# Ledger of designs, part 53: designed miniproteins, single chains

Each design is a single chain, and the fold is of that chain. pLDDT is the mean over its residues in the fold that is shown.

## One batch from the design tools (miniprotein)

Design m1828
Fold by ESMFold2-Fast:
Structure m1828 (fold): chain A 65 residues (1-65)
Amino acid sequence: MYKMDMKKVEAALKKLSAEKQRLVGQTSRILADIAEKTGILSDEEIEELRQVSDIAFALAKEQEA
């Protein structure tokens, strides 16, 4: 399976507005929560979604500061 490049994800997210960064963070968090409850994704895929969510929210907070 292809592993997500978190550096490229962060670079792409930095180009978005804080509103769009929060939307990405919220969506990734919801998907990770559903995946954990349903077992539909691997632990590695869930961790990738959690990392995307954390990066997106951190960038949004920094941009709104």
Scores: mean pLDDT 80

Design m1829
Fold by ESMFold2-Fast:
Structure m1829 (fold): chain A 87 residues (1-87)
Amino acid sequence: SVDELIDKLLNSPDVGTGTRYVLELLKSGKMSVKDILKEAQKVIVHPSVLTALQLLSSGKSVDETIEELRKLGLLTGDLEEALRSLK
């Protein structure tokens, strides 16, 4: 759960835990992309996730963001799943 990820971030912040936290926020559908980008800036996240959030916040669609990440070699399975959950 998100609460369990917050507890882990408080005790041992790392890129894996921070990345999972942000991907769960995306999948939850409870926050705007701009608010998720603000949360991502407070934790350590994988550069692919930060790039995806920046593309979405700039007005690119989910499909445009996925294609751009694929071209950059930054698209991971977990990230693609989280992005597709926004549709």
Scores: mean pLDDT 79

Design m1830
Fold by ESMFold2-Fast:
Structure m1830 (fold): chain A 82 residues (1-82)
Amino acid sequence: SMMEERRKKAEEIKEKGKKAMEELAKQGIETDVEKGVSGIRLVAGITAQEMKEVDPENGEEYKKEMEEYAEELAKKAREEAE
């Protein structure tokens, strides 16, 4: 179904976004963690917006998921950078 195809595309966008956020966390830990955190939050917002564009019915849930993931990743990056 088209709904299932939209969900799969949103899932692919999510996985790409999470990998980009994880890479920013790793780079931040090695260089500047607060710049890494800023990048993580920016990518999370962009990822959630792209997911909402392909699967708008679940847009609110994607936004919440990406925001929660970003804050969890930011917390871990800051703890590891200390």
Scores: mean pLDDT 87

Design m1831
Fold by ESMFold2-Fast:
Structure m1831 (fold): chain A 76 residues (1-76)
Amino acid sequence: MRAQDRAIAEKTAQDVEKNREKLLEELVKRSKESESSKASVIAGLELQIVGFRLDGASDKDIALFEKLLKEVEKRL
């Protein structure tokens, strides 16, 4: 069960890495639409990080989402 959850997290991280710049552009664009949209984007990324930690994802996979969050914040 935990090994299967980790494999799903690894695949999700791979898909994020593959589409990283496109995801960053979409998240930054959405964040610029309103203060509410910005808060929603940040909260969504924070919840994803918490979820991955609970599912036993690797530090490397968690770090991909932490970097994505920091890059969104930096571009705002």
Scores: mean pLDDT 74

Design m1832
Fold by ESMFold2-Fast:
Structure m1832 (fold): chain A 94 residues (1-94)
Amino acid sequence: SEEEKKREEVKKKLREVVKKMSDEELDKMIEELENHYKTNPGLTPEEKEAVKLLIEKLRELKEKKDYDGIAELLIKAREYGASGDYKKLIEWLK
């Protein structure tokens, strides 16, 4: 319950930030992800696939103005990235 409460707090704060973001700020975030994808030759095939799917999903959610979806996507990316569970992230993005 303590861990769930911390996740909920992070999610609420992130939703507020994302909802206040301009299109230009969202585009910069996507560009930063693309730069990481292109400039990190040490990424595993699973890490590359996860980042590629994240970029594609983020673009779709931005076009739909689904700010709640963007916030959840970013939280899941951080959670699975921190644990190294890129396979689970890929499965969730499909």
Scores: mean pLDDT 79

Design m1833
Fold by ESMFold2-Fast:
Structure m1833 (fold): chain A 94 residues (1-94)
Amino acid sequence: LDEALAEFRREAQRLAEILRSKGYEEDATGFERAADQIIEGIRNAKDELDREVFAALGIIHAAVTKLAAKRDGDTEVAEEAQRFIEAASRVAEA
């Protein structure tokens, strides 16, 4: 679980940095805030189901970001959003 959480945090930070570097400052800030809340929720979860729910919220957020990036032709953001989804899935499985 700790390794999965560390990977999830890294991918969240990387996605936010990429978004900010491209001028999507509000999206980056909103995503960072949502990711921090999800990470905190996962850390404070009392059982496996709670962890799965918080991980799912992260996956939904990243899926929306990936879809928007694809519509704009932004392969870099779409690829990083996919990596975030994969990291969140590992947290749900841990």
Scores: mean pLDDT 72

Design m1834
Fold by ESMFold2-Fast:
Structure m1834 (fold): chain A 120 residues (1-120)
Amino acid sequence: SPYVEKMKEILIKGLEEMIKIIEEFKKETDNKELKEALDKFIERLEEQKKKFLEAKTLEEVKENVLELVEEFHEFVAEFEEISKTLSPEEQKKLKEALDKLKKVLAEALEEIDKIIDEYE
């Protein structure tokens, strides 16, 4: 389906942008626990990227989107907990990185919703 392929391209691009944001932020912190959590988040986003590449149906894409959103919220909660141990300067940088990640995900999901509306 041309709609499924467009959705996959948007989601994969969004995931690549998120990974880049995380990698750039990781270079700005010396906190070991934060770096380990960021590495785990990158690994999970790379796994989600593979799932989107392998998806063949609209249903599979929708299921993978729900899983991505769930995992994103779990990582945000983990980072909010880690933030309590950080300096005010590092807390601000983490918040800015999380805000950028939320924006990328929200923009990708908005584009996907428009395609679903056209397909349905």
Scores: mean pLDDT 88

Design m1835
Fold by ESMFold2-Fast:
Structure m1835 (fold): chain A 66 residues (1-66)
Amino acid sequence: ENALKKLLSAVSLTGNPEIIAFLLNISVETVEKLADEAVEKGLIEKREIDGVTYYFLTEKGKEFLA
């Protein structure tokens, strides 16, 4: 719960997994694991832009942070 809230807060600032990892002081692999959990729950969505994965908050993700 706390880890997911921290992830969603970081995603609200940036979609970039490496920057999220830096902000949360965790590994990129941990970000990817938490992001997959958040996608499964419908809290974020993944999009590939020119072969680079970015994360975006869904309406449900915004409600989860409120």
Scores: mean pLDDT 83

Design m1836
Fold by ESMFold2-Fast:
Structure m1836 (fold): chain A 91 residues (1-91)
Amino acid sequence: SAAKLKEIEERLAELSGELFELTEQVPETKPLAVEALKKAAEYYERGEYEKAIKVLEEAIAKIKEYPKDEAYAERLRAAKAAGLSTAEVLA
């Protein structure tokens, strides 16, 4: 139905937005995000909407694991204390 397709499109837009926001915080994850968005678009064109959603959800989960590394978090805190932005540390 048109209502169900709209709901799917809204969910894909929400996930894409979250993925974009996360990659702004951790720029080194951009290649992973680009690959996920490309894969999701391929599934969407084939009408495999559940697979498109799953690919984006899995990419978000992987990116969220990045800041959980203690050594990485400590390095990021030290760099921010030195006046560097997150983007500068990850460039």
Scores: mean pLDDT 75

Design m1837
Fold by ESMFold2-Fast:
Structure m1837 (fold): chain A 84 residues (1-84)
Amino acid sequence: SELSSKAVGYALRSVAYDLDGDADLSAESRAKMIDYLKELADKLEKENPKISEALKKYVDALEAGDEEEKRKYLDEYVKLSKEY
């Protein structure tokens, strides 16, 4: 979707800015990624509640900096998305 494309774009920008030593732009891009992922999860809630839940848990893990939970819920989101 458009929201997921924006989230991926900002994720890549965040990594690129971090590697370039621009911590402020990296953090701003990461925040934008999280905002778009939250919008996507909310939009999916009624149509695909399981996908929405996986994405919300992934975002929670991103905000908490929990790498294990991030991998777990990203994997679940990808798996559920393939079934649609």
Scores: mean pLDDT 82

Design m1838
Fold by ESMFold2-Fast:
Structure m1838 (fold): chain A 55 residues (1-55)
Amino acid sequence: SMAEIEKFAREFAESALARGWSEEEALALGRTMADAMGLSPEEKAYFLEVLRRTL
């Protein structure tokens, strides 16, 4: 669901910030993770939007 995608994106962003990753690094890994999870293009776009907003 979109709510679960938003939750995962926020948790990922918080984890990335805690680890001191740059926005570029977090987005690059986020894209790879979304692809590995088999998210649709729409789900991936939303995941990355939430990730950008939280970083």
Scores: mean pLDDT 84

Design m1839
Fold by ESMFold2-Fast:
Structure m1839 (fold): chain A 68 residues (1-68)
Amino acid sequence: MKEELLEAFIKAVEELVKILNDPELAELFKEVVANGREKFAKQEAPKEELEKALAKIPEILKEAKEAI
């Protein structure tokens, strides 16, 4: 279910943000979640890709923040 996947994604984001305790990272994460919601509404996001991304999101975001 698309809604269930999105909910799991958001929950994982919230837990990660609390662990990292970084308000700037929280803003980046919220933007990523918003983009994900838009793609989900248009049935554009593939399920398998989203589940794989959930596991790598924290590492990818850390790399992105280091680049900024």
Scores: mean pLDDT 63

Design m1840
Fold by ESMFold2-Fast:
Structure m1840 (fold): chain A 80 residues (1-80)
Amino acid sequence: MMTEEEREWALRVAATGDATAVLLLARIAGPEFEELVRELVERAGRERTLAAVRAALDQTDPSDVELIARLQAALELLEA
């Protein structure tokens, strides 16, 4: 489970479009990642959040199938 301090730090960095921070959020937050993506849209806007999630997916190890599925679900949410 992500601590409030880890969540707030990662959200701040991810709001700048940092793909590594988005990966950290997806990995640590687990099923709560979709809620964090909605918070990113509120902080940084849809376009910046979409670009950061796409960049995170591009950086993800192909063997990490659970993380890929989580990032893809977030992309579907953002593209709807």
Scores: mean pLDDT 79

Design m1841
Fold by ESMFold2-Fast:
Structure m1841 (fold): chain A 80 residues (1-80)
Amino acid sequence: SKREQNRKLMELEVELLFLAFDAAVNNLSEEEIKKRVEELKKRVSSSMDPEQLEFFNKEAERVYPLAKKLREIFERSAKE
């Protein structure tokens, strides 16, 4: 059971990274990125242990900074 929960948590980490790339590619606003992260958090938090929720929160905090960096790279590439 915990092995399955850990697997799902790792899948969520990958999904958050994928969200960051998707947000950068599709030029999602900061508000849109935050909203999508919040929606995912609300969806998964009810099925998470406090330990897993803490891990998710840490990974979620990385989404916006990563998306911002990727977007800057993409914008620079397009304009350069």
Scores: mean pLDDT 75

Design m1842
Fold by ESMFold2-Fast:
Structure m1842 (fold): chain A 67 residues (1-67)
Amino acid sequence: DLNLSREEELAFRRARVPALLAEDLARLRELGASEEEFELARRSAAAIADLDRALFDELVAEVEARE
């Protein structure tokens, strides 16, 4: 089990999203996706990563406001 401070845990979780998306993109390559399909997926993944990060930051701010 990870025994991290709250700040370290939040940073770790935030860093995981890009890594998970990179794994999914690698899987698409293995399945034989075309360059056009891969580029579309990559742009979508980048948008999702930005959105998830913004939503995560918003959630953290909301929790901090409660404490």
Scores: mean pLDDT 66

Design m1843
Fold by ESMFold2-Fast:
Structure m1843 (fold): chain A 60 residues (1-60)
Amino acid sequence: SYTATASGLTPAQATAAALKVIGDIPDAKVSVKGSTVTVVAPTKEDQLKAQEILDAVKAG
């Protein structure tokens, strides 16, 4: 499995990131733990897409 993660997120950022990943990568498993969002993707391509989403939300 391929893992993407972001930490140090606000609650709003964590929620937005999780919803975006669920919508865009439906086969990924998303976990939210406080300020950290972890995504387990079935492929490397989905993992890269998930990491891009997490990084974009954190940067905004």
Scores: mean pLDDT 84

Design m1844
Fold by ESMFold2-Fast:
Structure m1844 (fold): chain A 89 residues (1-89)
Amino acid sequence: TPALRAAALRDLRAWALLGAPSPPEPYYLELFVLAKRLLEQSAAPYRSTESSLLVNRAAEILKSLSEPLYSPEQLTQEVKEADQLIAQA
Protein backbone atom coordinates (compact mmCIF):
# COMPACT_ATOMS: atom_id res chain seq x y z
CA THR A 1 0.00 0.00 0.00
CA PRO A 2 1.15 3.62 -0.40
CA ALA A 3 1.25 3.97 3.40
CA LEU A 4 3.64 1.01 3.80
CA ARG A 5 5.84 2.40 1.02
CA ALA A 6 6.02 5.80 2.75
CA ALA A 7 6.75 4.19 6.13
CA ALA A 8 9.64 2.14 4.69
CA LEU A 9 11.20 5.22 3.09
CA ARG A 10 10.67 7.23 6.29
CA ASP A 11 12.49 4.59 8.37
CA LEU A 12 15.42 4.66 5.92
CA ARG A 13 15.50 8.46 6.23
CA ALA A 14 15.44 8.29 10.04
CA TRP A 15 18.54 6.09 10.13
CA ALA A 16 20.43 8.31 7.68
CA LEU A 17 19.46 11.70 9.15
CA LEU A 18 18.95 11.16 12.90
CA GLY A 19 22.25 9.38 13.51
CA ALA A 20 20.63 6.40 15.19
CA PRO A 21 23.02 3.49 15.93
CA SER A 22 23.74 1.81 12.61
CA PRO A 23 21.91 -1.49 12.14
CA PRO A 24 23.89 -4.39 10.61
CA GLU A 25 24.83 -3.91 6.94
CA PRO A 26 22.16 -6.30 5.55
CA TYR A 27 19.49 -4.18 7.25
CA TYR A 28 20.29 -1.04 5.23
CA LEU A 29 20.17 -2.92 1.94
CA GLU A 30 17.05 -4.80 3.03
CA LEU A 31 15.30 -1.49 3.83
CA PHE A 32 16.33 0.01 0.49
CA VAL A 33 15.17 -3.05 -1.44
CA LEU A 34 11.94 -3.22 0.59
CA ALA A 35 11.20 0.48 0.03
CA LYS A 36 11.84 0.15 -3.71
CA ARG A 37 9.80 -3.08 -3.91
CA LEU A 38 6.85 -1.53 -2.06
CA LEU A 39 7.00 1.57 -4.26
CA GLU A 40 7.07 -0.50 -7.47
CA GLN A 41 4.23 -2.78 -6.39
CA SER A 42 1.99 0.00 -5.01
CA ALA A 43 2.73 2.58 -7.75
CA ALA A 44 2.71 0.41 -10.89
CA PRO A 45 -0.90 1.16 -12.06
CA TYR A 46 -1.30 4.46 -10.16
CA ARG A 47 2.13 6.08 -10.16
CA SER A 48 2.15 9.58 -8.67
CA THR A 49 4.64 12.46 -8.71
CA GLU A 50 4.88 12.05 -4.92
CA SER A 51 6.03 8.43 -5.33
CA SER A 52 8.88 9.53 -7.63
CA LEU A 53 9.89 12.21 -5.11
CA LEU A 54 10.04 9.63 -2.29
CA VAL A 55 12.31 7.34 -4.35
CA ASN A 56 14.65 10.26 -5.11
CA ARG A 57 14.74 11.17 -1.41
CA ALA A 58 15.59 7.57 -0.45
CA ALA A 59 18.48 7.61 -2.93
CA GLU A 60 19.83 10.92 -1.57
CA ILE A 61 19.60 9.57 1.99
CA LEU A 62 21.53 6.41 1.10
CA LYS A 63 24.16 8.57 -0.62
CA SER A 64 24.60 10.55 2.63
CA LEU A 65 25.65 7.42 4.56
CA SER A 66 29.38 7.33 5.36
CA GLU A 67 29.90 3.71 4.30
CA PRO A 68 28.20 1.87 1.43
CA LEU A 69 26.79 -1.60 2.12
CA TYR A 70 27.79 -2.89 -1.28
CA SER A 71 29.80 -1.64 -4.22
CA PRO A 72 27.66 0.57 -6.50
CA GLU A 73 27.64 -2.26 -9.08
CA GLN A 74 26.44 -4.87 -6.58
CA LEU A 75 23.74 -2.56 -5.20
CA THR A 76 22.51 -1.77 -8.74
CA GLN A 77 22.42 -5.48 -9.62
CA GLU A 78 20.52 -6.46 -6.43
CA VAL A 79 17.94 -3.72 -7.04
CA LYS A 80 17.53 -4.78 -10.69
CA GLU A 81 17.02 -8.42 -9.71
CA ALA A 82 14.43 -7.44 -7.10
CA ASP A 83 12.59 -5.31 -9.69
CA GLN A 84 12.62 -8.15 -12.23
CA LEU A 85 11.22 -10.66 -9.71
CA ILE A 86 8.44 -8.22 -8.79
CA ALA A 87 7.59 -7.66 -12.48
CA GLN A 88 7.44 -11.43 -13.09
CA ALA A 89 5.16 -12.03 -10.10
Scores: mean pLDDT 48

Design m1845
Fold by ESMFold2-Fast:
Structure m1845 (fold): chain A 80 residues (1-80)
Amino acid sequence: SDEEREKINEIIRDSIIEALKKTDDPEEIKKIAEEILREKLEKEGFSEKEIKEAIEYMNLVIDKYKDIDKEKLIESLKNA
């Protein structure tokens, strides 16, 4: 549903923001964000298929914005 998709998108944004606050290393950001995202989605009862799709989408978002300033990225994600 659109409501479930918005919830997943919110958790993705929060996971990226949490990872960005912990490290400046791009490889570690993806690793930490994936770990946080997986744990949060599992607690919400999402399927393994939905979790994998969310991780793939999150990685595309990180790659799309990798060249922008960290503070600007965090602000953009909070307002999305």
Scores: mean pLDDT 81

Design m1846
Fold by ESMFold2-Fast:
Structure m1846 (fold): chain A 75 residues (1-75)
Amino acid sequence: SAEEVRRIYQELMDQMYKDNEELLKEALAKSQHAYETGNREDLLESASLYIKYMSEVVKAHAQAREIAKELEKRK
């Protein structure tokens, strides 16, 4: 059902956020430091960390999509 899909999606996203909280905080800290100092290396490192974070977001969405497909097969 749509309610089951929403619940699973919410749980997966909450878990992804918890697992990657430090990664996001590090990316933000590097971005802020780059802004304050004009340090290009900190900006590039921040971008790399954001890419890693986005990869985890994509994985969570892919898991939710597979679960939705499995639930659709039950109709």
Scores: mean pLDDT 81

Design m1847
Fold by ESMFold2-Fast:
Structure m1847 (fold): chain A 80 residues (1-80)
Amino acid sequence: SAAKIIEAVGKIQKLVLEDKSLSAEVKGQLTALSTEALKAAGDGDIELARQTLEKIVELIKKYASKEVQEEVEKLYEEAS
């Protein structure tokens, strides 16, 4: 649902801001994608919101700390 995606993205944004392993450039990319996911969910475009959330998860798996990767994977499963 849109509400679950919005909740997941909000929690992910907090984790990203607090993560010390992510560069400012990657944090900027994640902020832009988070904004796109929230807009898509708010507009009722659940497929676009999910696809954008998948892109967020892929960047986090590539660049974030292991702890943040595991929390984000859990949040993604709960939003599915």
Scores: mean pLDDT 85

Design m1848
Fold by ESMFold2-Fast:
Structure m1848 (fold): chain A 65 residues (1-65)
Amino acid sequence: SEEAEKLVREAIDYVNEGMLAYEQGRYDEALELFDKAIELFKKAGHPELAAQVERAKDVIRERAA
């Protein structure tokens, strides 16, 4: 549906912003942006995409420790 497609595009925008934050060493901001993307992917009916972002968060947490 167009509604789900809009949610996916918003989630991708948050992933891109989170990746930029990560590259700049802003790990806390990157994690918050990825959390927003995860919720939007789940709402759009794409739990597999949400799981991919959750795995990316785990890598960031390990590097920020």
Scores: mean pLDDT 86

Design m1849
Fold by ESMFold2-Fast:
Structure m1849 (fold): chain A 72 residues (1-72)
Amino acid sequence: SSLEEMRALAKKLGYTLVSTEFEGRVSSILTPADPESVEAGRLILESLPALPNVLMDKDNVLAAADSIRSAR
């Protein structure tokens, strides 16, 4: 499946698939595997629960998380 292929590619590139389930919908993003990036990715998914298979580098994931925190 495309999800399994994305997980395999992510692991090879030092990324991880961050997933959440909200109201029966699964949303996922690919972030760097460091804890700060993973936590930022979870915050993004809580705010935007309709973005499957998006890849975000560290600068992008942290900037997006900061924008969400500033909007709250």
Scores: mean pLDDT 72

Design m1850
Fold by ESMFold2-Fast:
Structure m1850 (fold): chain A 78 residues (1-78)
Amino acid sequence: GGKLVTVPVAGGGKAIVMGGPDLAANGGAAAGAASANHGGGPEDGEKAGREAALKGGGDEEAARIAGKAGGAMAAALS
């Protein structure tokens, strides 16, 4: 189900978006990209994506989706 979630925006702002699998995937991918920028691999990207989803108020499903997206993004960028 969709949930409204606040996500950080470049420049220090925040945006409210409709939560769901698409938001979890996008947030996870962003966390994975950040991990890759610090020399992290797919496992680090998956962990970062999962943590970002949980910290943002997501459930287990959101954490799983975000983790997969974070790992995939870190793999693509590493």
Scores: mean pLDDT 65

Design m1851
Fold by ESMFold2-Fast:
Structure m1851 (fold): chain A 66 residues (1-66)
Amino acid sequence: MLTDTQKAILRVMAAAGVGTPISVAQLARATGHSQGTVRRALRQLAAMGIIERDPADPRQYMLRAP
């Protein structure tokens, strides 16, 4: 089961598009959560295989292609 924070992050990333890199700061602003909360949720989503770090900029994340 996904948390409300994880669902909010996934909605923002889906709207941006699969493979579109987004920073923690952009996600925090878009979701209304702190950067710390967003970083924790991103680590959990990455562990689930739903998102990945951008190879060009490890500070950014993107949705994995299915």
Scores: mean pLDDT 81

Design m1852
Fold by ESMFold2-Fast:
Structure m1852 (fold): chain A 101 residues (1-101)
Amino acid sequence: SILDIIEQQLLELSEWLQKKLDEAIQKGDKESAHAAAMAEAGITMVYMLLQISKDPEKTLKAIEEMYKSLEEQQKKNPDNKVIAEATERVSELKKKVKALV
């Protein structure tokens, strides 16, 4: 179903963010660790919204708000590669979900 596809995309992004958080902690990169942790919290909230609402359009709106937050963080931290990659991945997630609704 459409919901299963969105769920799979959220879980894949969550797994990537967990890996980036672990890498940042190992390297002592506090800015990247904070960015990865905040993005992971955002994806968890979107996942919970999807499970409760069963509404792809509400889920898309939550992803769009997350994307705006990440764009603002990237503007403040233009040299942070984790924020840049997280922003790009959430942009791709947004495009994929928009194609399904």
Scores: mean pLDDT 86

Design m1853
Fold by ESMFold2-Fast:
Structure m1853 (fold): chain A 72 residues (1-72)
Amino acid sequence: MSLSALRQIVDSIGESIPHQSDDQQRLMTQSFIEALKKMDPSSSKEVAQYALEKFKDNPVVVEQLQKFLEEL
C-alpha cells in the first residue's frame, strides 16, 4: 500500500473517530497498526508520525501509536 493511500485512510478515520466509542477507536487503531507492520520500518514510522500529529488530541489513539513507534 502506498504512503499516500495510508495518509488518506488516516484522514478518513479522523472524521469518524470523534463519534466512536473508546473500544471502537482502539480496534480501529489496532487494525491500522497491523497494516503498518506489513510495511518497511521507515515508511511505517513516517505514516505513524503523521497519524500522531492528526490525532494528537485523542489519548486512546496517541497511546497506541506512541507504543508502536517505541517498539520500532
Scores: mean pLDDT 74

Design m1854
Fold by ESMFold2-Fast:
Structure m1854 (fold): chain A 74 residues (1-74)
Amino acid sequence: SMEEFKRQIEQAKEYAKTLSKEELQQLRDRLTQLREYYREQAKKLKESDPEKAQFFEERAKLLDELVAYLDELI
């Protein structure tokens, strides 16, 4: 669910506070790849399954917030 995903984002922010700068950079890179994957899925599904496309885009936006948070810590 989206509420569960939001909880995971908040937990990831707390976890990030315990990481070294090098570990933060590695986490940021992985999350950036996941964000781009979600946006590509949203783009592919936009015409055939707009509800699923919106689901992926909403998750990508939450990852934008997490990546921005990590950038402040790095």
Scores: mean pLDDT 88

Design m1855
Fold by ESMFold2-Fast:
Structure m1855 (fold): chain A 94 residues (1-94)
Amino acid sequence: MDEEIAEIAEDIEKNLREEVEKVEAFLKSFAEKEKRSGKEAMEKVVEEFIKNSPEIYKELVKAMVEGHKAALARDDAAVLEAAKRMKELLEKLK
């Protein structure tokens, strides 16, 4: 199970690299515009990004949250299912 999760995580990380870079650039730009450095500015940006994002990104975030909950519950099978769902959503973004 750990090996399967690691392989899926590596594939997701490779595909998410561009999206992570876009989010980081957006957050940095917004922090500079608001003249704030802090958690409150970042939280508002994340909410606005989710609200204005295409449906596919909302589903991706939902899958990430489900994976995090499964990890906290130490449910390896649910973590693997969440990772597989994220991979399927990323393939639809091509």
Scores: mean pLDDT 60

Design m1856
Fold by ESMFold2-Fast:
Structure m1856 (fold): chain A 75 residues (1-75)
Amino acid sequence: MIEKLKENIEKFKVYVTDEDIEAVRKMLEAARNFTNQDELDELARRYGKEGRFSSRRWVAAYKIISYEEKLKEIE
């Protein structure tokens, strides 16, 4: 299982940058409060400034965060 989690992280990292991961972490924090939807939209637009920030990239970054959390728990 650990090897597969590491493989999944590497797989998704090809499609996102560390900046994307940090952006998603900030978006998750804003969304958790459900009070700053404008900030969430601004963060999404900042990283999708060329109109290419999509749910696909968001999901990839979110999965990386989730897999890294899981890996830290069992490793």
Scores: mean pLDDT 65

Design m1857
Fold by ESMFold2-Fast:
Structure m1857 (fold): chain A 87 residues (1-87)
Amino acid sequence: SNAAQALKATTQGYEYLRRAFEAVRAGDVPLAREYIEQAREYAKEVKNLAEQEKDEIARKWGYSSTDLLLAGIANGERLAAAREAAL
């Protein structure tokens, strides 16, 4: 179902953000950026599923989940840039 797929994509997006933050802590900025791009692909999938959703509550959840993933991605990008400047 679209809802199950959106939940799976959201979970994968957060998993890649977690890996990106671990890579930043380790000083591996290139790896962190690769994980951020993987998280971005999952955010895109969640947004596409939200756009196809006909149930209003599920659609609102999908857009909110997309916004939260994009906020996490923006945070990851800032931390990666700050870490690169410190190396």
Scores: mean pLDDT 88

Design m1858
Fold by ESMFold2-Fast:
Structure m1858 (fold): chain A 78 residues (1-78)
Amino acid sequence: TKVIEGTIVVHDTKTGEERTLLAYAVAPSDQAETDAVAEQLFRAGTAAARALGEKYGGPARVVISREGEGIVREEVIE
């Protein structure tokens, strides 16, 4: 029922800017799937964040949020 959003934010060490390079959203068909979907989005985001951190030279963050709850998970990857 509630939408789960994943976002990757990376710090570009050459410019000092933060970049949002990927955002995606999924609405699970079953509320019981919400936690599983959030975990899968986090795993996919972690792999992409690692590659983006290597490209831009700074740390990348994976942010998972749920509709009505806000940020439920945020981790720095490399």
Scores: mean pLDDT 73

Design m1859
Fold by ESMFold2-Fast:
Structure m1859 (fold): chain A 114 residues (1-114)
Amino acid sequence: GEKTAKEILNEKEFEELVEALFKGIELLGRAEIEPSEKLKELHEKVNKNYSKTSEEERYKIVKDFVENTPVSKIIEIIEELIKTLKEKFPNDLAAKYIIKELEKVLEILKEKLK
């Protein structure tokens, strides 16, 4: 679709989406997990300069990406990130919380697109 998540979500829902994606992508970067093709662009934008960027700067990168990316692509990224986190971090409590937040925002996006 041509619509962005920012056009569909209210401010709180949009911030929750950005935070969940940010935490998930940062966890992959910190653990040095190779991103799948669907995650590669966002992973590279956030984690390429990890040691040279602040957490606030990396959050802003995710926010800008979500603001400028079609919602259909964001949904694909969320689904792939959930799958990757479940496969790579099956016993990690932080990953379980991130997965729950990602699943919550995914349901909101899918409901609003009906």
Scores: mean pLDDT 85

Design m1860
Fold by ESMFold2-Fast:
Structure m1860 (fold): chain A 96 residues (1-96)
Amino acid sequence: MDEAVLAAAERLAEALRAEGHEELARLLLETARLLSELGEGEVAKALMRKVGELVAQGRYEEATRLLSEVRAALEAGDLERANAILAAHGIEERLK
């Protein structure tokens, strides 16, 4: 498990929760944890970076949708769908 990735996710989630974005914070932590458990630390880092960029731009609904769609694809074991979602959001890293 990538401790640095999880620590960064927890820090961003706490900031989001403090601002009332509880669902986004929950999705961020759950998605980062799932990717870390799968050994996909580089995808987790890239996804957190993208979510951080969207949050900085006030694009909370888009960040929530991205995390929700990636999480749903991961839980379904649909790596092709997960990678397509990552590509659609300009993330270069891919699940293996």
Scores: mean pLDDT 82

Design m1861
Fold by ESMFold2-Fast:
Formats: structure tokens, C-alpha cells, sequence
Structure m1861 (fold): chain A 99 residues (1-99)
């Protein structure tokens, strides 16, 4: 599962920009978000965002309805704080990822 691989590589410090782009593309993340994340990969907040996104995708695959909703809300709040992009664009990107 790409989300688990993302967490493992992030925690190990072995994630390259190329690997990140490939993993986020497999997770159906929008290109504008991928570009922003790659440009800021050394930022601690962006690392937290990637971990939260991976946890969200794990919850969507393996979690119950309550866990899924909580994970979505947590990911949205982190994205709003870390990505200085319009809220509508953040929602659009997450909708693409979660469909």
C-alpha cells in the first residue's frame, strides 16, 4: 500500500522527491499539491502533512466510518494550516484523492 510505504520512507529519511511524486500520484493527489509538497519537503510541517495524509488513506482502507471521518477532518485542518492555498483548492485536491 502506497500510504504505508510513504510513512516508512518519511520516518527513515530516505524519501526522494521522485519517489514522493510517484507515491502521491498513486494516491490520486492533485498536481498542484504534489508540486508544493516536493518544493517544501525539508519543512517539518510538510512532513507532518504527509504522515497525516498517509494515515488518512490507511483509515479509509482499514478503518470504520467514524475513524474515516475523523481522519478526513484531521487531514483537512493540517492542509489548511500548512498549505497557504485557497480552502476551495485544498478541498478539491482532497476530493480527487478520496473519490
Amino acid sequence: MAARELIEKLEAGTLTPEELRELLTKLNVGQSVIDYVIEHLDDEGIRKLLIATAKLLIALEEGDEEEKKKAIEEALEILKKLLNIPEEKVKETLEEMLK
Scores: mean pLDDT 66

Design m1862
Fold by ESMFold2-Fast:
Structure m1862 (fold): chain A 73 residues (1-73)
Amino acid sequence: APLTVTGPGNSEEIQRLLLRIRTLGSEVTITSPKFGTVKGPGNSEEIQQLALKVMRTGEEVTITTGNPRLGKV
């Protein structure tokens, strides 16, 4: 089942999930009301740039991934 997590970009849960997505290169969709939506591998430049923006600003973000391992880490 797809995993969906919503929260501030500077929360521990969101930061840990973004680090795992980057490490695994798992396909992810990141949606931010302020910065827009990006879909791609977790280690892609587009995903990493959006992740850095939300982590730096603390803006709310929704992360959706089809990798069930991310929900267990």
Scores: mean pLDDT 77

